# Designed miniproteins, single chains, continued (4): the designs that were tried, part 57

Each design is a single chain, and the fold is of that chain. pLDDT is the mean over its residues in the fold that is shown.

## One batch from the design tools (miniprotein)

Design m14098
Fold by ESMFold2-Fast:
Structure m14098 (fold): chain A 70 residues (1-70)
Amino acid sequence: GVDEFSKLVNEAAKRAVEEGDMELAELIEKGGVRALSSGDASLLEKALERAKEKGDMELAELIEKAIETL
């Protein structure tokens, strides 16, 4: 549901901020807004790719679960 999605997006963005990756945090936040407004997960999918590329599997899991709730 929307509450579960919002929780996962917020946790993912918080993790990116705590790691100092402000660009990834912004991408996650914008991706969450876009997904809720239009059903378009493309920005969240891009954020997932970047999390996997940097080896942050915990962040990747949060983003992947958020996408799965859509």
Scores: mean pLDDT 85

Design m14099
Fold by ESMFold2-Fast:
Structure m14099 (fold): chain A 58 residues (1-58)
Amino acid sequence: SMERKIKARRIAELALELVGVLTPETLELIDRLVEELPLDASDEEIRAALREAIEARA
């Protein structure tokens, strides 16, 4: 559970870096990626998943 909490925080930090503000839609996306991404996902893998998901919503 501790590793999952650290990953959730890291995903949120990287999402904020990409979009500059955490909207409710971005928070929903973060929650989804926390469940979908493996616990050992790298920062680059997290960034790629965030970019893909954000672009898919356009």
Scores: mean pLDDT 77

Design m14100
Fold by ESMFold2-Fast:
Structure m14100 (fold): chain A 80 residues (1-80)
Amino acid sequence: MIEEIKKLAEEFAAKLPDPALRERVRQLGEDIVKAVKEKNYSKVIAAVMGLVADGLEAGQPELANEFARKVIELADKALE
């Protein structure tokens, strides 16, 4: 599950054209992983919202929305 979140973040980052945005998405993926380990759902939501905002800025709203949906599903399953 944690490994899946990290993989999703790396896959999303790889599809972004800007190297700085790719690094930022990978950092946000790590923040999401830490929030899930802390069982802090509000931090997970905050990090996911930041990632969606970066995806919108990069012109990748559908990709960002897909990533957000998958991460929320994995986090919800981990926190129940």
Scores: mean pLDDT 75

Design m14101
Fold by ESMFold2-Fast:
Structure m14101 (fold): chain A 68 residues (1-68)
Amino acid sequence: MLDAEIDVAMARMMASIGKKLAEQGDLEGAIESYEKAIKLLESAEESPEVKKTLEEVKKLLEEVKKKK
């Protein structure tokens, strides 16, 4: 069960980096960071925390893609 917890922690860190990049106007960097987090979570062991974090990161990716 440790692996899923590590994946969630790493994905949250990637999402945090993406959020900071989006705040700086680096939308491409933000998208890349969120996509990496999503890929990591989709490969992780299935758990409620993984599902919740995946949903949160997907929402952040959708929001940044709407910024033109």
Scores: mean pLDDT 79

Design m14102
Fold by ESMFold2-Fast:
Structure m14102 (fold): chain A 55 residues (1-55)
Amino acid sequence: SMEEQLKKLIEKLKENLEGVRAEIAASTDPAVQEALRRIADYLEEKIEELKKKLE
């Protein structure tokens, strides 16, 4: 179903977000940290957007 497909996509995005957060914690380069934070923010926004579609 569409709901199952959306849940699978949300799970994948959450997994990607966890990976990005781990990289931020491991990084000491400010430019790398800034780039990763922008990616994390984008992923968080997309996860929230998709969750609203499950209403």
Scores: mean pLDDT 87

Design m14103
Fold by ESMFold2-Fast:
Structure m14103 (fold): chain A 68 residues (1-68)
Amino acid sequence: SEIEELVEKALEEIKKENVSKEEAIKGLKKQKEAAEKVLENKELNPEAVKEAEKALKIVEEVLKKLEE
């Protein structure tokens, strides 16, 4: 699955950067908020909605993996 591949890649990048778990979670929560704001826009193109939904799903899955 494309989402699973992107989640794995994001987790690998977090490990390589050696950022704290807390900082990673904080950054991901900001990305989640940004995606949610995009989805609140009623006039979005279908492609923009699809990309925002995909980004939101990836961020949510990465957050679940980081939050024990």
Scores: mean pLDDT 76

Design m14104
Fold by ESMFold2-Fast:
Structure m14104 (fold): chain A 70 residues (1-70)
Amino acid sequence: DESVRALLGGSYVLLGVADPEKREEYREKGLELAPEKRETLERIAELAEKESPEVQLAGAKALRNRAADL
């Protein structure tokens, strides 16, 4: 389930951006789920850094919900 793993990886990365104290823990979890998507996951983190924590958390939830629907 590459699509599920990629969406969950993105969700964890966004959680890490929203919570700087757990950033590395969540980043590692995201990369473990989708190591082949490293560039995409880092791009998502870079774009999310410009958003508010509320938007970052909403993004994480949206990706997790999408993964659950697959």
Scores: mean pLDDT 81

Design m14105
Fold by ESMFold2-Fast:
Structure m14105 (fold): chain A 90 residues (1-90)
Amino acid sequence: GAVAELLTDPARIRERLGFLVPRVKRVILVKEGATGEQVVEALEPQIGREQATYLITSAGFRLSDVFKVGDAGVAALPDGSLALVYVVPA
């Protein structure tokens, strides 16, 4: 089971979140109870470890943190768009 999922398609973002967020072009859905390290490992095949680590830490999380429902953070991307880290129930 995926502890994290990367969404880049606006239609998929709307489907999974039920809403759109202005300027957000990427959403990282994190399963409650996952650690920052587990999220980085889940994203590594798609975006690489360096970018995955950057997104999690820039959104305000530590790799040792355990994600909880209600946790959310935003990371700035080099193109001026935003990535949202958003925690969903287990």
Scores: mean pLDDT 82

Design m14106
Fold by ESMFold2-Fast:
Structure m14106 (fold): chain A 99 residues (1-99)
Amino acid sequence: SEVERLLREAEELIRRAEEALRQGRLDEALRLLDRAIDLLERAMRLATPADLPRIRELLRRLRELAMEVLRASEDLELILRAIGLILRVIGLELDLELR
């Protein structure tokens, strides 16, 4: 399934982002999360109702990691990027609730 492939790739990127965050590599974590959100947005376009719980869980993890980046960041560029990611994730979560 194309959805399964996209979700597996998103999960791997989220895992790598968590590792990058633990190492203090905030730039890398944000880039990985940006890629993961793109994959989840694509997965949502192809998703059946059975896929939605997994997508919700991955979006929740993305939001939590983006908030951790925001909390750890003192650089304005990183702060703004993290806020942008959080807002994008919230937008996708709202889209799922309106389905």
Scores: mean pLDDT 90

Design m14107
Fold by ESMFold2-Fast:
Formats: sequence, structure tokens, C-alpha cells
Structure m14107 (fold): chain A 81 residues (1-81)
Amino acid sequence: MKKVEEGKKLEEEGTKAELEGNYEEALKKYSKAAKLYEEAGDYGSAADAYLGAANAAEKLGNEELAKKYRELAEEYKEKNE
């Protein structure tokens, strides 16, 4: 499977987990998707996936992890602009 396609599926699974209130699963799916997007050079999608991971981490009360993922997302968004 292409990394971008796999990342997209993981991001969709993360969104589903988040809608179900399963933030730990959402965090795992979003962070995995972000890494696959990074490996594929799709930094815009990686940034969006890291924002999803940051939101899930924040919902879990892990502000340090949420901040780290938000900073990564900002870096990748600026890199694409």
C-alpha cells in the first residue's frame, strides 16, 4: 500500500475513534498517519494529522504531547507555504 493511501486510511480511522470518544486510539491513528505522510513527503497532510494527534492528546490531558504535535504541525504548514 502506498504510504499516502495508508496514512489517509489511518487518519480516517483516527477521526472515527475521536467521534466515538476513543481519544487514545485516535492519538495512535493520527500520529501513525502523520509519520506515513512525512515519509511520503506530504507535509501538508502530515501537519493536519499532527493537529489531530494534538487534539487527541489534549483530550487525554497530555498537554506536553499536544504542544509537541501542534509545533510539528506549524512547522510543516509553514514548510508548505
Scores: mean pLDDT 83

Design m14109
Fold by ESMFold2-Fast:
Structure m14109 (fold): chain A 72 residues (1-72)
Amino acid sequence: EKIKEYEKKLEEDPNNAEAYTNLGKELYKEGKKEEALKYYEKALELDPKHKEALENLIELGVEELKEAVLKV
């Protein structure tokens, strides 16, 4: 499973921004948006120029706004 692979990479190298970004992507696919957000934030904390993490954070933010507007 992809999540376990990325978790093992982080156990070996906790500063791997790419692994955090990939974990976030897998969690987002499973509908775990809160967890995905935290991993994307961690990736950007380690590498502020990590393009994939930034793009995924923006996408997640758009989904949250969409849900809020629909409810109100």
Scores: mean pLDDT 75

Design m14110
Fold by ESMFold2-Fast:
Structure m14110 (fold): chain A 100 residues (1-100)
Amino acid sequence: GKLEEARKLLAEAEKLLEKMKKETDEEKLRELADKAVELAEKAYKLALEVGDEELAKRAAELILEVGLVLMKKSTEKELIDRGSGVTLIGIGRLIELELK
């Protein structure tokens, strides 16, 4: 079901975030970040559709942390800017949950 799919996607995104924390190659860091955000956003949407606010919050917090890690570990302006954008997406998702 959608809830089980959301949990699996979030677990995969969490594993990608842990890989990001250990990654030293900026190209690989970008690929890991892009995939983690894709999976976490899909998990967020599915969690909202089934009414699991706690799971949706976890997905939003993961997106926020992915952005922050990308900013912290990157030296290239493009990746720092991308990390900033991802961070704002995570914040926006958390605000959306509070306004419901």
Scores: mean pLDDT 89

Design m14111
Fold by ESMFold2-Fast:
Structure m14111 (fold): chain A 72 residues (1-72)
Amino acid sequence: MEEKEKLRDLYLKAIGSALRAVGAILEGNVEEARKDIEDLKNIQKEIESLGGDTSVLKRIIERLEKAVEEAA
């Protein structure tokens, strides 16, 4: 059950980082958005290391990176 609890906490952290990135993009804060995206990428790697599904997170990261490039 330890892996399941860690996965749950990582998914919650990922949601938080994604929401912060969206907020930063909407505010035009490109540096903060890039930081939040990097945090999200690190969380995504941890989820993968624990055997979690990251397919949705990968799509979110790709969309956020594109939005940052368009906002910059």
Scores: mean pLDDT 82

Design m14112
Fold by ESMFold2-Fast:
Structure m14112 (fold): chain A 70 residues (1-70)
Amino acid sequence: SIMDELIAELGEKDPSLVPIAEALREAIDNKDLEAFREKMSELVQALKATLSDAEVAEAVYKISLYRGQS
């Protein structure tokens, strides 16, 4: 899935992003809006610390696509 590909790409850049991204995927799959909001905020903050603005925007876009398909 698009989320599996994103998690793999993030893991190659910074392995510490993987657990946060996996928790976000679980929140999306479970339709848990509270967990989604919290994990999305946590992931975006972590991404901004390690990635460029363009890479952060691409990751957010891919998450939005996955959420729309789920």
Scores: mean pLDDT 84

Design m14113
Fold by ESMFold2-Fast:
Structure m14113 (fold): chain A 72 residues (1-72)
Amino acid sequence: PEMAKIDLRAAPPEVAKEVLLKLAEVAEELGLEEAAEYFRKAAELVATDPEKAEELAQKALEEIYKAYLELQ
């Protein structure tokens, strides 16, 4: 199965930042500290470097997938 992609270009940077910060909060609540850190860094960069922000958000998803696999 392929990993999901985050389309940050579909939203204004302000909205994308809010979404990324909310995802970081949820990841932290679930104990996924690395994923939370990647989402926070993506939120910081989404207005200035959207490509890097997308890369970091993708890394956060990779950490979530790794955690899921470790539970199985």
Scores: mean pLDDT 76

Design m14114
Fold by ESMFold2-Fast:
Structure m14114 (fold): chain A 67 residues (1-67)
Amino acid sequence: PWLELEFVEGALDDPAVRYRIVALSPEFTVADLARVFGVDEAAIVAANGLTDPTRLEVGAELTIPRP
């Protein structure tokens, strides 16, 4: 499946943060983001305080940490 994302500009003041993105499709999972950005799935879960990594909210702003 193709991953639809929007990058958030100006949100990189924290040196531990690599990207901030907005999830545009509910069928994408944290595992999909981990594969696309080359980071550990657990690191994305921890950086965003996610309770259910199998579902992403459409329009949710997500932090992608440095690997």
Scores: mean pLDDT 66

Design m14115
Fold by ESMFold2-Fast:
Structure m14115 (fold): chain A 60 residues (1-60)
Amino acid sequence: PAAQVRQEILDSTRYWAQTDKEKAKERAEKGIETAVRLGLLSEEEGRETLEEVYKLIEEL
């Protein structure tokens, strides 16, 4: 389900941001792009997930 995919992207971002926030952001961007391309996320869900990633990175 879309919610699980979104959560996996956010969890991965939180993990990688411990080392490098910029690379974590790039990984999340690619992950979202791939998920949308594969139909795992809609374009709207992808945009919402990217916004959550930006907020997460800013809070860390």
Scores: mean pLDDT 83

Design m14116
Fold by ESMFold2-Fast:
Parts: structure tokens; sequence; C-alpha cells
Structure m14116 (fold): chain A 55 residues (1-55)
């Protein structure tokens, strides 16, 4: 595995974790559903990218 791929994986894992926290805070602060939906879409995209890096 290249060092670049390992770094990219770590960054994507960090992005997923950050998005999880943002989604939780958006829900706690009663943000519009459209904001929550956008954050969830971003999280799914980050998970997909992470899965591609792991495959």
Amino acid sequence: MSVIEEVARGLEEAAVSALDLLIQRARENNKPQSVIDALEAGRRAAERALAELEA
C-alpha cells in the first residue's frame, strides 16, 4: 500500500467522524431537515470513498 493511500484513508475516517458529530449537533440544535440531509449525504460519500480505499 502507498503512504498516500494510508493518509487518504485516515483523512476520510476523520471526515466521517467529524460529519457524525456535525449531524448529532444539527439534530440537537433542531436545524432544518435539509441541513441534516446534506450532512448525511456528505457522510455517505465519505464512507463510500473510505470503502473504495479499503478495497
Scores: mean pLDDT 78

Design m14117
Fold by ESMFold2-Fast:
Structure m14117 (fold): chain A 61 residues (1-61)
Amino acid sequence: MRTVTSETVVEGVEDKEDAERLAKQAAIAAQNSPNVVSATAEAEYLGGGKARITLTVEVAD
């Protein structure tokens, strides 16, 4: 198993709730990908319509 972490800054985010919704969608999409064992995502609202989404994925070897 390998752990892969990706960070993306997204724009056009209205608030913390919108950022959390985007993180949840990213985790669901990753979970449905081949060779993915588990996927989690975290959202950090940065203000000014921006959020950092951190996606952590466990991949089968």
Scores: mean pLDDT 81

Design m14118
Fold by ESMFold2-Fast:
Parts: structure tokens; sequence; C-alpha cells
Structure m14118 (fold): chain A 98 residues (1-98)
């Protein structure tokens, strides 16, 4: 279910942000890699089962792109910006899943 999926993704984003705030880039990368893989799998499932769900597909593509950008910033040695982006995305997804 989309709302349950968004809540799980939001939780992982909060965990990644917390790791970054604690200076633990390796834990943040592990969480982000897991999250990216999970969102990619759900996006492919949604496209296969519900290709007419244009809004759902657009939402998951947006989340995937945002998560990839957060990981790119972490890979560049940044902590503050990717943590802020992860927290902001988490809050948006929690609101959508309400």
Amino acid sequence: HMKDFLREVAKQLREAAEALKNGDAETAKKILDSLIKRVQAELERLKAEHPDDELGILLLESVLNAAKRIKELVDQGKYDEPAERAEALSKRLEALAA
C-alpha cells in the first residue's frame, strides 16, 4: 500500500539524517543505498501493475531522484545539506501518508 510504503521510506530518511548529524557517513550511505533499491523496486512494480497511476509513478520517481541526490551529496563528503534534504523529504512523505 502506498501510504505504508511512504511511511517506511520516511523512517529510513530520518535514520539517514540522524546518522549524518552524528558524523556517520557510512551508516547514512548504507541506509540510502537500501532506500534507493527499495524505491526503484516499488516504482518498477507500480509501473507493471498500475501503469495508469500517473501521480503515484511521478511521486516515486521524485522520491527516487531526491534520494539519489542526497546520496550524491554524502558521497561528496557533505553532512549538513544531505541531512536537511533527508529530513525535509521525510516530513513531506509523512504528510502525504497521513
Scores: mean pLDDT 90

Design m14119
Fold by ESMFold2-Fast:
Structure m14119 (fold): chain A 66 residues (1-66)
Amino acid sequence: MLTPEELLERVRELIEKFKEAVKNGDFDKAEEYLNEIFSLIQRAEDPEVRRELAELVRKAVSEIAK
């Protein structure tokens, strides 16, 4: 099981890869990274950690949508 710190680091890494895939038009890769992010969030046992991960994703999506 990943620690909260490892989960935050992994999700940040996947968010950056997701942004890069979207920028490059690699939507299949972007979908793979999003699915991995959601899987990690669902596996977080601590509700506060889950909230922090969801906030990171929300901010990343907001930046891309602009």
Scores: mean pLDDT 78

Design m14120
Fold by ESMFold2-Fast:
Structure m14120 (fold): chain A 82 residues (1-82)
Amino acid sequence: MLGAKIVWKDGKLVIEEPIPGGPADKAGLKKGDVIVALDGKKVVNLEVELAKYKAGEKVTVTVERDGELKEYEVTLGSEELK
Protein backbone atom coordinates (compact mmCIF):
# COMPACT_ATOMS: atom_id res chain seq x y z
CA MET A 1 0.00 0.00 0.00
CA LEU A 2 1.07 3.61 -0.56
CA GLY A 3 0.06 4.65 2.96
CA ALA A 4 -2.31 7.42 1.84
CA LYS A 5 -6.06 7.99 1.55
CA ILE A 6 -6.76 8.36 -2.18
CA VAL A 7 -10.08 9.45 -3.67
CA TRP A 8 -11.52 9.87 -7.14
CA LYS A 9 -12.29 13.57 -7.65
CA ASP A 10 -13.35 14.93 -11.05
CA GLY A 11 -11.96 11.81 -12.78
CA LYS A 12 -8.58 12.17 -11.03
CA LEU A 13 -6.82 10.04 -8.40
CA VAL A 14 -6.25 12.64 -5.67
CA ILE A 15 -4.25 12.09 -2.49
CA GLU A 16 -6.65 13.13 0.28
CA GLU A 17 -4.03 12.74 3.01
CA PRO A 18 -0.74 10.85 3.37
CA ILE A 19 -0.62 8.71 6.50
CA PRO A 20 2.09 10.24 8.76
CA GLY A 21 5.24 8.11 8.59
CA GLY A 22 3.73 5.96 5.82
CA PRO A 23 5.36 5.14 2.46
CA ALA A 24 3.76 8.08 0.59
CA ASP A 25 4.62 10.57 3.36
CA LYS A 26 8.25 9.35 3.52
CA ALA A 27 8.56 9.68 -0.28
CA GLY A 28 7.39 13.34 -0.20
CA LEU A 29 3.85 12.93 -1.55
CA LYS A 30 1.33 15.39 -0.11
CA LYS A 31 -2.37 16.26 0.04
CA GLY A 32 -3.76 17.40 -3.29
CA ASP A 33 -1.27 15.47 -5.46
CA VAL A 34 -2.90 13.74 -8.46
CA ILE A 35 -1.53 10.26 -9.21
CA VAL A 36 -0.88 10.00 -12.95
CA ALA A 37 1.48 7.03 -13.43
CA LEU A 38 3.36 4.18 -11.74
CA ASP A 39 6.80 3.38 -13.22
CA GLY A 40 5.89 5.50 -16.27
CA LYS A 41 2.60 3.68 -16.97
CA LYS A 42 -0.64 5.70 -16.80
CA VAL A 43 -2.86 4.65 -13.89
CA VAL A 44 -6.53 3.98 -14.68
CA ASN A 45 -7.19 1.79 -11.63
CA LEU A 46 -4.75 2.24 -8.73
CA GLU A 47 -5.61 -1.07 -6.98
CA VAL A 48 -5.05 -3.09 -10.19
CA GLU A 49 -1.71 -1.38 -10.90
CA LEU A 50 -0.50 -1.68 -7.27
CA ALA A 51 -1.44 -5.41 -7.28
CA LYS A 52 1.43 -5.92 -9.78
CA TYR A 53 3.91 -4.87 -7.04
CA LYS A 54 5.07 -6.54 -3.81
CA ALA A 55 5.41 -5.13 -0.29
CA GLY A 56 8.89 -3.61 0.11
CA GLU A 57 9.18 -3.02 -3.66
CA LYS A 58 10.09 0.47 -4.87
CA VAL A 59 7.80 2.16 -7.40
CA THR A 60 8.19 5.55 -9.09
CA VAL A 61 4.94 7.46 -8.59
CA THR A 62 4.32 10.29 -11.03
CA VAL A 63 2.03 12.98 -9.60
CA GLU A 64 0.66 16.26 -10.91
CA ARG A 65 1.20 19.13 -8.45
CA ASP A 66 0.28 22.70 -9.38
CA GLY A 67 0.14 21.73 -13.07
CA GLU A 68 3.61 20.13 -13.04
CA LEU A 69 4.56 16.44 -13.21
CA LYS A 70 6.82 15.27 -10.38
CA GLU A 71 8.26 11.81 -9.69
CA TYR A 72 8.70 10.25 -6.25
CA GLU A 73 10.17 6.86 -5.36
CA VAL A 74 7.87 5.05 -2.89
CA THR A 75 8.78 1.89 -0.98
CA LEU A 76 5.46 0.03 -0.79
CA GLY A 77 4.08 -1.31 2.49
CA SER A 78 2.15 -4.55 3.00
CA GLU A 79 -0.58 -2.84 5.11
CA GLU A 80 -2.08 0.60 5.68
CA LEU A 81 0.35 2.47 7.98
CA LYS A 82 -0.72 4.90 10.71
Scores: mean pLDDT 75

Design m14121
Fold by ESMFold2-Fast:
Parts: structure tokens; C-alpha cells; sequence
Structure m14121 (fold): chain A 87 residues (1-87)
């Protein structure tokens, strides 16, 4: 596994845990850090879909919709895993 992917996975897990704890403000801060990391590390071709998923996660957290936020976090995790670990 790529070291950057392990760090991204740790960030995703932390955001997921914060959302489950209803710590939405902290989850948004962690999401912004993840966004900056992803914008610097992923290929440009993947950025449009990643940015879309990040925005959907952000909106769900801002709406305090735990179920939707967790679903969108999982969609981002699956997308990243598909693009970086299955090739």
C-alpha cells in the first residue's frame, strides 16, 4: 500500500468517527485537511470526482445528516481504493 493512501485512510476513519460522535465542527476541519492533501497527491484526472464527493460530504456534515455523511465518506473511500489499490 502507498504510504499516502494509509494516511488518507486514517483521515477518512477519523472523520467517520467524528461524524458518528456528532462532532460536526471537528469533522469539517478534518475534511478540509483531507481536501488539501488529496488536491496535492491525486492525479488531475481524479480531482473532479474527488472534489464532488468531498463537497457532498461537506454538505451532509453541515446539515448534520450523519447517515448521508457516512455514506458519502464510504463512497470516497471506495473510489480511492479502486483507483490506487486495484491497479
Amino acid sequence: SHPTLEYIEEKLKKIEELVKEKKYEEALKELEELKELLERTVPEELLPEIKKLLEEIKKAIEEKDEEKALKKIEELREFLTEKFTSR
Scores: mean pLDDT 83

Design m14122
Fold by ESMFold2-Fast:
Structure m14122 (fold): chain A 72 residues (1-72)
Amino acid sequence: MEEELERGAIEVALAVALVVEKKTNPEAAEYVDKAIDALEAGDYEKAAEYLRKALELDPDNEVVRVALKRIE
């Protein structure tokens, strides 16, 4: 229970980091936006799918990579 609450806080922090990162990578921005929406809805499977697509467009994006790793 406590760990699930902490996990939710980490995912919110990752969503904020993804919003900041989006400004530096417009090509992946659409998938990052969809991933953020999925995270807010608690749909981790969709969030992971969109983050994977964003990472395909920008494989050097550490924030997207870390977010995907935390969700998986």
Scores: mean pLDDT 67

Design m14123
Fold by ESMFold2-Fast:
Structure m14123 (fold): chain A 68 residues (1-68)
Amino acid sequence: SMEEERKVEQLKLQVSLKAGENKSNQLKVAKRMQDISKEAEELKRQGKHEEALKYEMEKLTELLKELG
């Protein structure tokens, strides 16, 4: 749904902001975000849209917690 897509966008923004605060890890965080997005896009190509959204939300939330 558009609501779940909005949550993913908000999580991406929060991760980007936290990555900005943690400059020493910027490249590692950027790589992890790209890997998460790539996997989610692959799931969407397979028609697994709900699974893709859940995957992105879960992995971005984990990354955000790791950043503090």
Scores: mean pLDDT 82

Design m14124
Fold by ESMFold2-Fast:
Structure m14124 (fold): chain A 95 residues (1-95)
Amino acid sequence: MKEMLEHLRKAEEALRAGDLETAKEHLRKAISFLEPEIQKLMLEELDNVKTLEEARLLLAQLKMYLGSQGDEEAGREGERILAELYSKENQLPLK
């Protein structure tokens, strides 16, 4: 998990610099530390990422996954990123 966190940190740094390609490379490396079933799903999601905002959403999802594995700090960071992206208490209503 520590190596995964390092790649997530580098992905966030690349996103702040506006470098989508470098961010996707580090997200891909972070995903490689996940269980095979989750790895496949996350790689498929990564392939659909076309914008910096979409990459940030995936970063938040990966951090929240780490929170579910016992990394409270990573979980909180993921929640914070989601809150920033939605800017509202109301989540996607989907209906």
Scores: mean pLDDT 77

Design m14125
Fold by ESMFold2-Fast:
Structure m14125 (fold): chain A 58 residues (1-58)
Amino acid sequence: MARVFLVDGEVIFATTEEVDSPNFLVVPSLDREEVEAAIREKYPDAKIEFLGEVELPL
């Protein structure tokens, strides 16, 4: 499972699985607060919009 976000017009997938991809962000938990904090750490001034959850074949 991954949470999908729109970050300044870019689609970012947040997952707990280790993925070596530029559109993926590895997070310790899929909790919304932790995911948004991790995105904000990388993109401090970005607009963050939650799009949903998807199942990834990881």
Scores: mean pLDDT 75

Design m14126
Fold by ESMFold2-Fast:
Structure m14126 (fold): chain A 52 residues (1-52)
Amino acid sequence: ALEEALAAYDAGDYEKFVEIVKKLPLDEQMELGRRLAERIAERRRKNEVKPP
């Protein structure tokens, strides 16, 4: 379910993302938040810092 939530977020399907998050236990919600933050940081790195 965690991976499905991340996939829905990446697809811009926020309706599905919220639905999955509501089904997750607290521990999974915290892990999702952490992984989501890393994904946002990765998107910023790709846009801001180009590879060599």
Scores: mean pLDDT 73

Design m14127
Fold by ESMFold2-Fast:
Structure m14127 (fold): chain A 60 residues (1-60)
Amino acid sequence: SAELRAEAARLAQEAGIATSKGDIEAMREHLERLRALAAQDPSLEPLVRGVEALLKAAEK
């Protein structure tokens, strides 16, 4: 839905901001919320994978 897509896009943007701040906990929280949205709308899966990649890089 348009609402789910809008919220997912916002969460992905906030995850990017958290990356610039080194806020690993915020990144994990945004990832968890994105996964919940992707369970309702599988078209959001690419956003989930994007945030997972950011988190893996940040956890190095």
Scores: mean pLDDT 80

Design m14128
Fold by ESMFold2-Fast:
Structure m14128 (fold): chain A 80 residues (1-80)
Amino acid sequence: KLEEIDKKAKELLEQAKKAYEEGNYKEAGELLIKVAELLEEAARLYASTLPPEEAKEVLEKAKEVAEKFRELGKELKEKG
């Protein structure tokens, strides 16, 4: 499942880049928000295999990265 999520995230990032290059900022933003959701899902699955303290660190770091993608996605949607 982690491998499948990684593949989907890469596909969405490629689509977001293409949308951005074509000036479709709204679609690029929506795709980046979906990437953030997939990153958090992957982190939750990975964290489930770890001791509680390590799981907490993984989830906190993933949340920080996902929040950055959501912020960028929101900014791009406002431009489109």
Scores: mean pLDDT 81

Design m14129
Fold by ESMFold2-Fast:
Structure m14129 (fold): chain A 103 residues (1-103)
Amino acid sequence: LRPVDEELAKRRKAAVDKILADFEANRGLSDEEILASDHPIAALFAAMRLYKAGVISLPEALALFEERVPQLSKEVLELLLDLLREAGAPEELIAVVEKAINK
């Protein structure tokens, strides 16, 4: 991510800190345990990893994204979109996040 200005950097840092806090709360848990924990940010990455590993189906991963994505602020969703793309998330999962950002 390329910095544009100081205010944008501060807003992005706040979103990053929130994402890191959610991940830290789930540190030491398996992906299956993270999904059961109801932490929205960590659960999205857990669902993506479980889908890529063939543990859960695409419709199941989509349902988890559709449930958890509405719980997140636009600023968090914009940063998550970048992180999911970098992690190689399927386009179908990325589309759920994009729809939430654009509505």
Scores: mean pLDDT 74

Design m14130
Fold by ESMFold2-Fast:
Structure m14130 (fold): chain A 94 residues (1-94)
Amino acid sequence: SPSREEILKEAEFTLYYMGGFVALKAGDYEAAVKYFEKALEIDPNSAVALELLGEALLGLGKYEEAIEYYRKALELDPSNERARENLKKAEEKL
């Protein structure tokens, strides 16, 4: 069973992740970046949070930074089709 500390970290990750997702869907890319960065401080190996941080950076026109995060997401989860497609789209913007 997970420890109390592990449960609290998972809950905090989920809150930042959901905050980032809501901001991203609202088009608030600057807020989305901050939320996903905080989620990644808790779980640096979250392929999905890295991918969504890439999407927020793409929304800000930060194509080179978005590419770096999509590549990190794909290193952790090579089967992430959305990250692969978004990486290709970001590279086409350079």
Scores: mean pLDDT 89

Design m14131
Fold by ESMFold2-Fast:
Structure m14131 (fold): chain A 62 residues (1-62)
Amino acid sequence: SDAERAAAQAVRMAEAGDSAGAAAGGYENGIMGKNEELARQAVEAGAHGDAAAAGRYAVQGA
C-alpha cells in the first residue's frame, strides 16, 4: 500500500539520520489513517531529532 511504501521510506530516512524526513512519513500515515495522536508523536520525535522514533511512528501508521 502507499502507507507501507511511505513507512519503508521513513525507516530508510531514519537510518540515514534524517529525523525530519522520517517524521514526514509518520505524519502522513497518521493523518491518512485518522490517527492524529500518531501524527503529533511523529512530528514531536522529528523536532527532537529522534529519527529512529519518527521512523517507528511511520511504521505504526501503515
Scores: mean pLDDT 82

Design m14132
Fold by ESMFold2-Fast:
Structure m14132 (fold): chain A 104 residues (1-104)
Amino acid sequence: KKKELEEYVKKAEKALKEGNYEEAIKYLAKALKLVETEEEIQEIINRLASVIMDERDADLLASVDGPGQEGMDRGVRVLALAVESVVEARELVKEAKKLIKKEE
């Protein structure tokens, strides 16, 4: 079961990197069915937030033009992205929980 949990979390992380939110939610739902503790859920949220932040930080480094590219200090932008990434990861977990309830 722990091997399956890790496999599903990795697949969700990969789907997020590809921008495939539907696939990410699907694998998150499978992972959450195998979770036994609130600490494991928090670990998943932190891992997803890290993936979202890393991808967006890379985009900040590479992008020349894009929505929300105001002249903010880079450090402030990275912190804002970290907060937004945690919020987005929590929303993905909520959507995955809704999917689990529908499968019941």
Scores: mean pLDDT 72

Design m14134
Fold by ESMFold2-Fast:
Structure m14134 (fold): chain A 70 residues (1-70)
Amino acid sequence: EAGEYARKTAEAYQAGRLDEAHENAKKMHAISLNIDNPEEFPKIPATRSTTTLDADGRLVTRDEPVPAPA
C-alpha cells in the first residue's frame, strides 16, 4: 500500500538514510497510481500540472489528480 511506503519513508528519514527514503517515496508514488485499480477507471486517471505565479513572481508548479466526476 502507498501508506506502507509512506511509513517506510518516514522511518528512513528518522534513521538518516536519505537514499532509502527517496526510493520508498518513489515506490509510494508508483503504487498510488496502481492501487486505484486502473481497470475500473478510464485507463489511467491523468494528473494535471498547474503553474501559477506566486506573489513574488515565482512560478509554482503542482501536479493534481484528475478529480472524480463530481
Scores: mean pLDDT 60

